# Designed miniproteins, single chains, part 11

Each design is a single chain, and the fold is of that chain. pLDDT is the mean over its residues in the fold that is shown.

## One batch from the design tools (miniprotein)

Design m374
Fold by ESMFold2-Fast:
Structure m374 (fold): chain A 119 residues (1-119)
Amino acid sequence: EIKLTESGGGTFAEGSSVTLTAKISGPVENIAVVGWERQAPGGPREFVASIDLFTGETSYAPSVAGRATISVDRAKKTVYLNLSNLKVSDTATYYAFAVDLGDFGKVYWGEGTQLTVVA
């Protein structure tokens, strides 16, 4: 079974940067896409970033474009989200996901890491 464990959240100053990390455990051979979603307090779950592991193509939400970088260390089975120039509006719980083509395109989610940005 695939499991994602996020870390790197906490309280950060506006204008600073953070790297969120998701460690993947279990079989990863058929994982096609990994990425991040976030949910602000009282808000909907929204897309942040993804990377296609077969093509290397990245995708970013307009709210983080130019400030976000997604990267993967396949040997360490780890996904990174770097966010620069943090805004108070980046305050959310961040969830990593993985799409497993070996399990009929099932999406695995982590339990999330809380990011709080203070002015």
Scores: mean pLDDT 88

Design m375
Fold by ESMFold2-Fast:
Structure m375 (fold): chain A 60 residues (1-60)
Amino acid sequence: AKPFYDENDPASLAAKAEFDAALAAVRAAEGKEVPAAIGAVLAALGDLVDIYLEKKRAER
């Protein structure tokens, strides 16, 4: 599925940028840093989902 965001939702844009940065960190991480990098990806994804659900709820 495609991520839902637009220029009228700066929180979604910021969360998307953090998610992309977290993915890059996972690719660079080795050893004991890997769990923290994965945690950052999961946190950023959760924020994106929460923003999307709140926006969808507000439309009703």
Scores: mean pLDDT 69

Design m376
Fold by ESMFold2-Fast:
Structure m376 (fold): chain A 83 residues (1-83)
Amino acid sequence: MEEYERRAEELLPELARETGLLELYEEARRRGWSVEVRLARLTLALAEEARKRPDAVIGASGEKAVERAREILRREEERRAAA
């Protein structure tokens, strides 16, 4: 887990910069969200950007990633609402 999270902390900012979502990622980082939650938000933002393009297609694996991201964010919202 630690190895994966460390690598994600290095790669996620780079991916966000390349996709034009750096501001969204940095906002999530400043709010103290976990790597998993930040990755989920980035996944949903990338899917939304893809939907703006008429030639963009999200395959089955991408749709599964979006569903997982939605579940992660829902749990985080519920956790924060309960506090």
Scores: mean pLDDT 66

Design m378
Fold by ESMFold2-Fast:
Order: C-alpha cells, then structure tokens, then sequence
Structure m378 (fold): chain A 55 residues (1-55)
C-alpha cells in the first residue's frame, strides 16, 4: 500500500543513519552502496515486524 511505501522510506532513512553512525564509531570503511544495501534489508525486516504487530 501507499502507507507501506512511506513507512519503508522512513525506516530506510533511519536505518541508513544508524548504520553510518555505527560505521564511524567502529572505524569501518564501508561504501555508501554497502550501507544502503544493509539499510534496505533492515528496513524490510522492521516493516514486516511492524505489520505483524498491527495485525
């Protein structure tokens, strides 16, 4: 749904920010592409968990 797409975008941005901070704290030289891929997977997992809780 449109709401799911908006929520995914929100979660993706939050996870991307979190992963960037984590990489900085741990001195990990990760590419933006790697961070975006991980953020995408994390956001998908979080969205699925939210949908289960709302059911």
Amino acid sequence: SEEEKKRFEELFKEELERLKEYAKENNLDLSDETLEEQARLSAESLLEAEKRREA
Scores: mean pLDDT 81

Design m380
Fold by ESMFold2-Fast:
Structure m380 (fold): chain A 69 residues (1-69)
Amino acid sequence: SLEEKQKLIDELIAEIKKNRDNPEKVRFLQRLITLLIKDVISVEEAREMIKNFTEENKKKIDELYKKLK
C-alpha cells in the first residue's frame, strides 16, 4: 500500500542519518528509496534487501538504479 511504502521510506531516511559514516550503505539506502518511489521494487523486496546487505543485493540495486537513469 501507499502508506506502507511511505512508512518504509521514512525508516530508510532515519537509517541513512544513523549511517552517515558508511557512504556505501548510505548510497545503497538512497537508491532503495528512489526505486521504491519509482515503483521499480516492492516494499517486501526492499525489506528483504535491507535485511541482507550482501554484494549480490548491492549489485542488483545498482543495476536497477542505472536502468532508471
Scores: mean pLDDT 81

Design m381
Fold by ESMFold2-Fast:
Structure m381 (fold): chain A 80 residues (1-80)
Amino acid sequence: NEKEKEELKKKLLEKFKEFLRSLGHTEEEIEDSLKKLEELIENGNIDYIIKIFEELYERGIKPELVQEIIELLKQIKALE
């Protein structure tokens, strides 16, 4: 379970990085955002993150990539 959770987190960070680059963010901004995402997940705020990405999906922002991110977040949540 811990190994699966870590693998899913790595996939999530990769997809989130891709998402931020697709929006024109700099590498420095991406690094800052990745740290914030990891912190929110570690602190048990995964439902808050899911809600944010669901709002982005509803607004039509990179819907295919955002849907992948939402699915990864839900999989991580299901493990604990």
Scores: mean pLDDT 85

Design m382
Fold by ESMFold2-Fast:
Structure m382 (fold): chain A 69 residues (1-69)
Amino acid sequence: MSLEEILEKIREILEKGGASEEEIEEILNAVKNKDIDTVERLLLRLYLEGKISVEQANEIGKLLKEYFK
């Protein structure tokens, strides 16, 4: 799977959860930079704010695992 496909899938998941465009771009930039600590912190924040579900967080985690390989 290409980086562009991974970023698009993450965007779709975050948009369905109700994350703002600014929050989405912050996460996508952290993914592009392979900054896993920032990605995990931002995803945890969105989860605690009720903007993503556990299932959505797990789906994003699977996509990130493929990219950071």
Scores: mean pLDDT 82

Design m383
Fold by ESMFold2-Fast:
Structure m383 (fold): chain A 67 residues (1-67)
Amino acid sequence: SQKEFEEHLQKAIEAVKQGDSEGAIQHLSEALGHETDEEKRRLLLRAILAAQQGDSQKAIEYLQEAL
């Protein structure tokens, strides 16, 4: 549902802000399971890549755009 999608995105943003890249990726993977919009899914995949590369600023920007 949209609420579950938003909940996982908020948790991912919080994890990124705390430097928890593994936690962020876990929440983003859960969010992908609740999202069928192709553009939002692409933003989440870009956020995962940014988080994996340690680019917290870019990861947060993509996640805020997906909300």
Scores: mean pLDDT 82

Design m384
Fold by ESMFold2-Fast:
Structure m384 (fold): chain A 56 residues (1-56)
Amino acid sequence: GPALEAARAALAAVRETGSEEDIRAAEDAIVRAMNLGDVEEATALGRELARVVAEL
């Protein structure tokens, strides 16, 4: 859905910029997607975000 798509776009921005602002936006988008019922996919995106941030 739109929330999950926004979460994927926010994660892509983190890969481009590595900025704290984009990391927070990605965290917020993932939590929103999870709260709207995309629990499994949002959880996977959260794990990917943690991996990307660890490599910055």
Scores: mean pLDDT 86

Design m385
Fold by ESMFold2-Fast:
Structure m385 (fold): chain A 79 residues (1-79)
Amino acid sequence: SSKIEEIEKLLEEIRKSEDGEEAARLALEAAKLALEVASPEKIPEAIGLVLRGIALILDKGSVEEALKLVEESLELAKE
């Protein structure tokens, strides 16, 4: 539960970020926490979504699209 709360907090900080590099750093931290709560059978799927989200942020793409992929990863972890 506390790790999910930390992930949600990081997602809010990403949404407020005006700096792509800061957003990418926060997304990486959220990704690490998401992997810690993922069930073993869902870890490969969660990793894929998180990595894609990070790549989109780093390419200065849509932060919103990247956040949705990270959120999908978190939903897989909630089993």
Scores: mean pLDDT 62

Design m386
Fold by ESMFold2-Fast:
Structure m386 (fold): chain A 61 residues (1-61)
Amino acid sequence: VRFPAVTPQQHADMVIQLAAQGATLEETSTLDSLKHAGLSEQQARQVLDQARQAGATLVPT
Protein backbone atom coordinates (compact mmCIF):
# COMPACT_ATOMS: atom_id res chain seq x y z
CA VAL A 1 0.00 0.00 0.00
CA ARG A 2 1.45 3.36 -1.05
CA PHE A 3 -1.06 5.56 0.79
CA PRO A 4 -1.09 6.04 4.60
CA ALA A 5 -4.90 6.06 4.68
CA VAL A 6 -6.72 2.73 4.90
CA THR A 7 -10.05 2.01 3.23
CA PRO A 8 -13.14 1.61 5.45
CA GLN A 9 -13.17 -2.10 4.55
CA GLN A 10 -9.52 -2.58 5.53
CA HIS A 11 -10.12 -0.82 8.85
CA ALA A 12 -13.15 -3.04 9.54
CA ASP A 13 -11.11 -6.15 8.68
CA MET A 14 -8.38 -5.12 11.15
CA VAL A 15 -10.96 -4.69 13.94
CA ILE A 16 -12.43 -8.14 13.19
CA GLN A 17 -8.93 -9.68 13.15
CA LEU A 18 -8.19 -8.22 16.61
CA ALA A 19 -11.58 -9.46 17.82
CA ALA A 20 -10.80 -13.01 16.63
CA GLN A 21 -7.66 -12.89 18.81
CA GLY A 22 -9.81 -12.10 21.87
CA ALA A 23 -8.90 -8.42 22.05
CA THR A 24 -10.58 -5.98 24.43
CA LEU A 25 -12.01 -3.07 22.44
CA GLU A 26 -13.23 0.25 23.82
CA GLU A 27 -16.66 0.76 22.23
CA THR A 28 -16.53 4.55 21.82
CA SER A 29 -12.92 4.63 20.56
CA THR A 30 -13.60 1.82 18.07
CA LEU A 31 -16.74 3.55 16.74
CA ASP A 32 -14.83 6.83 16.34
CA SER A 33 -11.97 5.10 14.49
CA LEU A 34 -14.37 3.35 12.11
CA LYS A 35 -16.26 6.60 11.41
CA HIS A 36 -12.94 8.40 10.82
CA ALA A 37 -12.08 5.69 8.26
CA GLY A 38 -15.29 6.57 6.36
CA LEU A 39 -17.95 4.23 7.77
CA SER A 40 -21.39 5.50 8.73
CA GLU A 41 -22.53 5.12 12.34
CA GLN A 42 -24.77 2.22 11.25
CA GLN A 43 -21.85 0.48 9.48
CA ALA A 44 -19.55 1.08 12.47
CA ARG A 45 -22.16 -0.49 14.76
CA GLN A 46 -22.38 -3.53 12.47
CA VAL A 47 -18.58 -3.94 12.69
CA LEU A 48 -18.77 -3.83 16.51
CA ASP A 49 -21.50 -6.49 16.43
CA GLN A 50 -19.29 -8.66 14.20
CA ALA A 51 -16.32 -8.10 16.53
CA ARG A 52 -18.40 -9.20 19.53
CA GLN A 53 -19.49 -12.35 17.64
CA ALA A 54 -15.83 -13.04 16.72
CA GLY A 55 -14.80 -13.05 20.41
CA ALA A 56 -13.92 -9.48 21.36
CA THR A 57 -14.75 -8.02 24.75
CA LEU A 58 -16.43 -4.63 24.29
CA VAL A 59 -15.81 -2.16 27.12
CA PRO A 60 -17.92 1.00 27.54
CA THR A 61 -16.01 4.20 28.25
Scores: mean pLDDT 74

Design m388
Fold by ESMFold2-Fast:
Structure m388 (fold): chain A 71 residues (1-71)
Amino acid sequence: SAFDALAAGLTPDPRVDPSKLRGYAAFLRGAPPEQASLAVQLLKRAAATARSDEEREAAIRELVARIRATP
């Protein structure tokens, strides 16, 4: 799917850039629940695969905000 292709384009390994994933999550603001759920999954992946504490903390902060906004 287009969402799978986008997720793959954001890096498949621990070098993923959480800022790109946060940008994508922001783009999905107000989107249907299906798309909001994808943003949450991408941020969870960014946190789990972050190569540094700074990257992980950034992803976790955005993830918490998005989870609270998602039904």
Scores: mean pLDDT 58

Design m389
Fold by ESMFold2-Fast:
Order: sequence, then structure tokens, then C-alpha cells
Structure m389 (fold): chain A 68 residues (1-68)
Amino acid sequence: MITDEEAEALLKEYVARAKADPRLTPEQIAEFERVLRHVLNYAKEKGLSLEEAKAILERVYDDFVAAV
């Protein structure tokens, strides 16, 4: 099961990646962070592994970037 520490580390990693992406505005980055927090809370509630959570976040990132 993903821990709170692992979830916060993933959130920080993906938000930093989004901030480095020149395609995203500050508003889009803030929305992305909200979506990531929701996904990570879901992963913790479902007892997903770190690897499963990473796979979901990678897909969420790709889908979010494709939508802008």
C-alpha cells in the first residue's frame, strides 16, 4: 500500500515536472495538482502499490498534457 510519504513524494515530483513544462500555464498546473491529490487519495483508499500509483499518475499526466 502506498504510504503518505510516498504519495507526497509523487505529488512533488509530478508538480515539479508540470512546472517545468512550457506548455502549461500556472492555472493549468494548479488544476493538475488538484487532480493528482485526488488520484493519490484514491490510491491510498484502494491500497494500491507505489508502482500502481505511478502508472496511474503517468497516464494522468499524459492525458492532461494532451488535453491542453
Scores: mean pLDDT 81

Design m390
Fold by ESMFold2-Fast:
Structure m390 (fold): chain A 63 residues (1-63)
Amino acid sequence: SELEELARELVRKEFEASEEEIERLVAEALAWARGIARGSNRPLSAEDVELGVRFALTIYELD
C-alpha cells in the first residue's frame, strides 16, 4: 500500500540496514501508526505513519 511504502522510505532515509531489519521496522512503525489511528477513531493517515516510524526508530535506538 502507499502508506506501507511511505513507512519503508522513511525507515531507509534514517538507516542503512539490512532488508530484514528494514521490513521489521516498517512492520513495527505500521503497528504504532494503526494504534494511533484506532485510538483516535479515524482512518490511518500519512501523519500516523510518520509518527509510527519515529516511535519504532526511537525504541530500536534504545535496544
Scores: mean pLDDT 79

Design m391
Fold by ESMFold2-Fast:
Structure m391 (fold): chain A 65 residues (1-65)
Amino acid sequence: KDKFEALVKAVEELLKKGLISEELARKLIEAAKERNVEKVSELLSTLSEEVQQKLLELTMKILNE
């Protein structure tokens, strides 16, 4: 599976849980669809360390399905 597709799904899941704002989720999904690694990294750095960790764990789980 594509890591950017996994990231999109992980962001959508965090949005459903209220752990990320709609605005930030939209920007992250857009950057991921563009495969813009630098923009994704910039946006991820605006999240708390706990939310970044949850996003990483969920993305890795989706990739390994």
Scores: mean pLDDT 81

Design m392
Fold by ESMFold2-Fast:
Structure m392 (fold): chain A 97 residues (1-97)
Amino acid sequence: TSQAQQLVQQAQALNQQANAALAKGDYDTAFALSKQAFDLYVQAAQLAKQAGDDKLAQQAIQGAFESGKNALRASKTSKQVAEAIGQVLRAIGMELD
């Protein structure tokens, strides 16, 4: 679970940067950072589940959901909206599984 913990920490840092970019109206940077954070949270959730660390898996899934919401908030194009909605739906699917 140490690798999953490291990925969660990296994703949290990217998500904080995405929130700062959103606050400044830098939507392009916020979208890119939110997408990167989402990918790291998904990897962390998969590794945590494989290791039987359900608590860390839930934390990573929650992070993925927040990252997807930030990507949606940062979306300027229909393509970005579709990608962000896909991320949110995937995070919900991981929570329900």
Scores: mean pLDDT 87

Design m393
Fold by ESMFold2-Fast:
Structure m393 (fold): chain A 111 residues (1-111)
Amino acid sequence: LPNPLGLPPVALSDEMAGKINKAASLAVEGDIDGALKLLEELLNSKDLNTRLAGIGTAAAIGRLLVAQGDLEAAERVARLLEEKAKEEKDPEIKEALERAAEAIRRALAAA
């Protein structure tokens, strides 16, 4: 499949790329619980770059779900990001989580 999330081409570790691709595939297939589980694993990573990639992936998946008309699934992705932002102590990561959730909320408001 062409890049359905519109993510910029970037050199990722095979493990990180595999989790991102699997989360996207599960979301497209309607396995939202599976996609959210993988996104939560990325967001809980001890590696800062993996967490940032997880945030960007969650935002892209959320917007894709809005474009597909799966507004309830998109709401669940936004909610995951909002809950993680409440728990986050790093101000840069907290801001990234809040911006990603807002991007999904804006897409939902335009739907």
Scores: mean pLDDT 81

Design m394
Fold by ESMFold2-Fast:
Structure m394 (fold): chain A 58 residues (1-58)
Amino acid sequence: GHHMEMERQELLERAEALLVRGAVTGDEALIEEGKRLYIEAGVSEEVAEKARAEALAA
């Protein structure tokens, strides 16, 4: 659908996929992009930074 809630859900799913992929591969650029998409989806800066830090530490 083209509903704004669906678009936000897609951003969250992409952000999570990038964070996981970056953590597994050690690709910091993917982790940074994942954090950026989390913030675009409306996740708070603190929650997004925590997810980024956990991905980098994995």
Scores: mean pLDDT 79

Design m395
Fold by ESMFold2-Fast:
Structure m395 (fold): chain A 90 residues (1-90)
Amino acid sequence: ELPVVVDPSLTPEQKKLYEEFVKRFNELEDELAKKGIENNLSLDEMVKAVKEMQKIFNELDTVIRTGSVEEAKKAFEEAEKKLNEIIDKI
């Protein structure tokens, strides 16, 4: 099993937040794929949803790496809400 490569410059708390986010993101991607198939989403709608999710992931990754722990926690909570809203609309 390959370990998840986390930036060694991150604090233990930042690493924990990143690991929790990666796990949650993977769960939400799986849920999006399942709901998309069940609800017969168009390819264009699926691509848009995936791109929006990836954008949220990249923005949160940046905040975790460059921001404070408090900023990272807030960004994580906001990212989860946005990701859930994308999936709930499907």
Scores: mean pLDDT 76

Design m396
Fold by ESMFold2-Fast:
Structure m396 (fold): chain A 90 residues (1-90)
Amino acid sequence: MEEVKKYEEEIKKDPNNADAYYKLGNVYFDLREFEKAVEYYEKAIKVDPNNADAYYNLSLVYYTLQEFEKAEEYRKKAIEVDPNNEKAKR
């Protein structure tokens, strides 16, 4: 898929590009490749621990996998990182 290759190339050029990991996680989530989505969102937060959107999307992946306790933990993390984050709000 074109987007996968695009973000893989961005990561190859800059392995510390948290946004590229986050977006690749989004692509895998949309493809319902949940294990890969988790992997890339985890890489995004490892590079940038203040990426509230990556924590929020990890929450959505775990919710989809019916791991509700883990989903809630990551949602709370997203709010802790950015209390004004629209995606994690309330």
Scores: mean pLDDT 82

Design m397
Fold by ESMFold2-Fast:
Structure m397 (fold): chain A 81 residues (1-81)
Amino acid sequence: SAMEEIIEELEELLEAVEEKAPFEEIERLAQRVYLLAHEKQLPQELLDKLERLLSEAMRAVEEGDYEKAIELIREAIELLK
């Protein structure tokens, strides 16, 4: 399903953050999640919530707060289940 494909991409993003991958790689993966969600035509309410969570997670990574980023990405995964 569309949700399962987006969750798989979010899980890849989560792994990159947990491994403390370079920020450029983490940002690329986050952009991929958002692009995929748009391509799959998720309901606007879910797109808005996902965008907010991903934006907050990227800010947390930039600040070196990987634990907060992990929490926000996990929240995004739970949102789509």
Scores: mean pLDDT 88

Design m398
Fold by ESMFold2-Fast:
Structure m398 (fold): chain A 57 residues (1-57)
Amino acid sequence: GLGAELLVRDGGLSRETAEEIERLAREGRHEEAIELLKKHGFSDEAARRIVELLETS
């Protein structure tokens, strides 16, 4: 979806990783999505903000 495209284009993530993060957020697995974002170089604050945005997309 749109969230995965933004993570690829602006976040520098691979499409596969971006789609996994969007899927985890959509399934309500927010802490797992946050930890995956942090593993790929996002701060805790940025990761939480991104997951909040993905819930509304």
Scores: mean pLDDT 79

Design m399
Fold by ESMFold2-Fast:
Structure m399 (fold): chain A 67 residues (1-67)
Amino acid sequence: AAAARREALVDTAERFLRLAARAAAAGEEERRTLAPEMQALLDELAPLSPAEVAELFQEAARRLAAE
C-alpha cells in the first residue's frame, strides 16, 4: 500500500537524521563506522524526486521534534 511505503520511507529519513546528529557529535572513528549506514539509507531514497525527499525529511524532522 502507498501509505505503508511512505511510512517506511519516513522511517528511513528519520533514521538518517538520527545518525547525522550522532555523526556531527562523534569522533573520527565513530563517524567512519556510521558513514556506510548513512550512505545505505541515502541509497534507499535515491530513486525519489528531490520534492519527495524534501517532504519525507520534513515529516521525519516533525516526528523527532515531537519527542
Scores: mean pLDDT 81

Design m400
Fold by ESMFold2-Fast:
Parts: sequence; structure tokens; C-alpha cells
Structure m400 (fold): chain A 63 residues (1-63)
Amino acid sequence: EKDIEILTEASKRAVEEHGEAVRQATALARTAPSDDARLDILTPVHQEVIRKTREIIEELEKK
């Protein structure tokens, strides 16, 4: 109910705000020479998206 609305809104905002960064990281990962190098590129971007999603959820809950 309310939790689903908050999660949906947070996910939408995270995708809108960080979609470009994820796209750029994915493009870089495609040119990476190994799976380890791809993970080194993608891991910090995905961690940042998770962190931002948590922040947005917390902000919406305080609304």
C-alpha cells in the first residue's frame, strides 16, 4: 500500500536520475578486457544507485 507507493516512486526517481550513469558504465564495461574489469566498472555505479534509492525512500517516508 503506502510502502509500495514509496518504493515505486523511489525506483522511478533513481532510474531517471542515474539512468545515464548506468548507461555510461555499461558502455565502458562492454570495452573492458575481462570480467573482473567489468565488475570493477559496474559495481560502484550499482552501489551508488542502491545508496541513492535508499536516500529517496527515506526522504519520501519523512514527507
Scores: mean pLDDT 73

Design m401
Fold by ESMFold2-Fast:
Formats: sequence, structure tokens, C-alpha cells
Structure m401 (fold): chain A 63 residues (1-63)
Amino acid sequence: MKEELAKKLAEELGEALRETAKKFHGAEAEVEAEADGDDTIHVKAKTPKAEIEGEVSLEDLLN
């Protein structure tokens, strides 16, 4: 269950970061999202001029 949820959340966070990077940097971001175990998701977005990183804990949502 958590595995499938982590994958879905990683994908959605990737899309959100891409849109955010486009809005602030005027360019499409190179977006990477990965599950770090079964309770944490790490998301990265790179543009030619900047890097954006974020982390989300599934435990905070389940507790």
C-alpha cells in the first residue's frame, strides 16, 4: 500500500515542481522524483539557472 502511494505522490510532486519552476524561471525544469524507502519522497528540479529540492514524509500524512 505505502509503496503504491509513494510512487503516486512522487509523480504528483514532480509535476508540481515542474510547473513551479516554469512559473519562476521561465523554463521547463528537469524534474526527478524518487521514493526514499516507503515513507519519504525526495523531489529535485533543475533549471539552467537554479536548483529546487523538496522532501515529503508520508508518515506525517498517515499519523
Scores: mean pLDDT 66

Design m402
Fold by ESMFold2-Fast:
Structure m402 (fold): chain A 60 residues (1-60)
Amino acid sequence: SDEEIEKLVKKVEELAKKLHERGETKEAKEVREKMIEAYNNKDVEKLKELAKEAEEKLAA
């Protein structure tokens, strides 16, 4: 759904901001680029995957 996609995009964007704040600028940029691609394709599963990957990077 559009609402689910919007919520996931906001979550991925916040996680990318946190990566950038940690000095992981390249990783933040890569996450944002993949997010834009997944959003354009309405790929909910890819957005969920990106959120998980970004959370795992922040936990490390």
Scores: mean pLDDT 83

Design m403
Fold by ESMFold2-Fast:
Structure m403 (fold): chain A 66 residues (1-66)
Amino acid sequence: MPIDEKEIAEALALMALGVARVMLSNGVPAEEVREFLERIAERLAKISPEAAEELLARGEELLAAY
């Protein structure tokens, strides 16, 4: 099967969100989690702007909850 770069970017975004949830649940400051997500999103935007946008949107929802 051909590897879809968009599917890889979407998978990486989901993994980054999973890590962010674990960080927040363990008391990592929201500022550090935001910086982490922004760094990942910046890299993902080169492959899939949609995956980067989804990561940042869901990341802000997580940050707003904490």
Scores: mean pLDDT 81

Design m404
Fold by ESMFold2-Fast:
Structure m404 (fold): chain A 83 residues (1-83)
Amino acid sequence: KEKLERGIELLKKAKEYAKQGDGEKAAEYAEKAARLLRETGLPYAQMAADAAEQAARYAKQGDYELAVVGAELAIKYAKKALE
């Protein structure tokens, strides 16, 4: 539970930095979230980690709108893992 909750908070930070056009911080927080989510071993958490890694790639490329969408998708999957 704690890793999922921390992962969701990191994804929210990644989304906020992407909205601000800070691709470096958006990618950093998305990558940290993906690591925590993968450590849970839960199927929805793996899907969330994949989405977070894709959001980090978009953020590094300057595709901030796609980075936000990717972070939102990752948050949705991580919340499903909590259910």
Scores: mean pLDDT 87

Design m405
Fold by ESMFold2-Fast:
Structure m405 (fold): chain A 94 residues (1-94)
Amino acid sequence: VEALKEEAIAALDELYALAAPLLSPEERQRFAELKARLKEAIRNLDLETALAVLREIGRLLRQLFARTGDEAVEARMDAQLMRLAWLLNEIAAR
């Protein structure tokens, strides 16, 4: 489980790094708050909270995707979001 937790946190950090330059200051603060909350939930195996926070991150990114014209950056963010969802599901199965 520890290795999956570390991979999930790494995927979350990569997702934030890809999205942060494209976010408004308010959206960046919101994402940072959600990121901290998700990391805590992952560390504590609080999967109910982790899934709820991941849904909020998904909503934020959906709004960002509607504003971006770079399909490659959008695809990279979507890939990290999907990877994070898969890792959370793998943790839940254990």
Scores: mean pLDDT 80

Design m406
Fold by ESMFold2-Fast:
Parts: C-alpha cells; structure tokens; sequence
Structure m406 (fold): chain A 69 residues (1-69)
C-alpha cells in the first residue's frame, strides 16, 4: 500500500467515525482511483457501498481490510 493511499484511508476511517459519511465516501472514491491492487480495490468498493447504504460498521471493516493490502 502506498503512503498516499494509506493516508487517504486513515482520513476516511476518521471521517466515518465522526459520522461524516459523504466526505469519507469522497476520499474512498479518490483512493479507488489510486489503488492498483485488485484486492484493495475490491475492499474499497465494499466500503463505498456500505457508506451509501449507511452501514458504518461494514464500512469500517472494509476500510481496515483495504489497509491490510
């Protein structure tokens, strides 16, 4: 995982915890454009979908999986 991608994901995690879901979703969409690993992209897609559904717990889980690479 690149440092730039890692920083974006850490900020997205914090925004989700703060209930700032629209801002978190914007960062996740940016991270998806930077991610080259298909496994990371899949986890980011899951995180974005969870946020669109309002499922903060599922979104946090998916973001943690993305950060593991």
Amino acid sequence: LSEELKELLEKALELVRQGRLEEALELIKTAMKLATDPKVKKSLEAAAQSLEEGDEVAALSALHEAMKG
Scores: mean pLDDT 82

Design m407
Fold by ESMFold2-Fast:
Structure m407 (fold): chain A 58 residues (1-58)
Amino acid sequence: EAVERIARVLVEELGMPEERAREAAERLAAGEPAAAVAKRYGIPVEDLVAAVERAALL
């Protein structure tokens, strides 16, 4: 559930492909540090953190 919300925000706010957004959301839900996930997908960590915060409001 949280994974689907995070993935949706990553697609809508950061323009990530759906498959990659879902993978990134799954990694975050598994407890991977945001900085590590951001580096893996070439996203500024600040943007990834903001997207996760927005997903929490859905």
Scores: mean pLDDT 81

Design m408
Fold by ESMFold2-Fast:
Structure m408 (fold): chain A 115 residues (1-115)
Amino acid sequence: MEEIKRRIQEAIRAAAEEGKKVLIVVYSDSPEARERALAQAEEARAAGYDIVLVIKASDLPELKEVQEALDQGDDPAAFGRAAEAFHAVLRKISPGEYDRALAAGNLALLLVGAR
């Protein structure tokens, strides 16, 4: 758990301070979501992202609300809640640096549901 938070902090810092293009992918706890997340990560690297992190939602207790919303499937309102929860978690993990990385346009986020 602490190693995953450290990797997130390092990636956000690289986006905020070093101008690196960073994508953070969080996927629901299913084999199908994992497969899609890994495919999206490969496409992002091919598209010029310098750092791509792929995180299983259940590996971080802070992502519980994200996992619960993603498990509701293709509901757009549930996806919106997952996105808001994800933003809140990243701001808590990297205060200040997260908002600087977003303002620089160097940080992108992707959520992959169970379907």
Scores: mean pLDDT 83

Design m409
Fold by ESMFold2-Fast:
Structure m409 (fold): chain A 81 residues (1-81)
Amino acid sequence: MEDAEKAAQLLRETIPELFERAVEMLKAGKPRDEIVEELTAELKERFGDLIDEKTARRIAQLIVDAAERALAGEPVVLPTD
């Protein structure tokens, strides 16, 4: 909970990059669940103790959902301001 503003700022900067990576992985034929796990691990490496695993996984899930919609031609909303 502490440093939540720092975590939010880093997420806002990081989300577009992870979104692009998720789109590339989906195009390569990786399953959604595997991409979520990879993004969760990357978020934990980048943020360390600023973000717990549950929060990292939730953010990863939202990014992958957005990437999947983009590939399907649906409107996309990233978890950013």
Scores: mean pLDDT 75

Design m410
Fold by ESMFold2-Fast:
Structure m410 (fold): chain A 115 residues (1-115)
Amino acid sequence: SAQETLARFLALVAEFERALAAGDHERAVALFREFLELVREYEPQSREEFTALLGLLLQMLEAAARHLPPERVVELAEEALELLEELKERYPEYAAEIDAVQAYIERLVEEARAR
């Protein structure tokens, strides 16, 4: 169900943040990739739900930027940007929301590369 899928997203975000706090970088990377695959397979039920999922993606990348080495942050951000291009093709009605998130992630990549 949509509620069960949303609970899975929230559980992945929570586990990801715990892995980062514990210094378990490989587990954090694996959980981030699980989140991207879950987003790829999920059909959002509303614009509000889609916007919330994009917000969770940004929350994870911001947490990654605080805890992971810059090269890992760039790697995960580039994987997220690839997913966002796929989502923009699949859901052109959400292009504006996706463009805003892409711009934010591109800035995060520039900041990580400057370190």
Scores: mean pLDDT 88

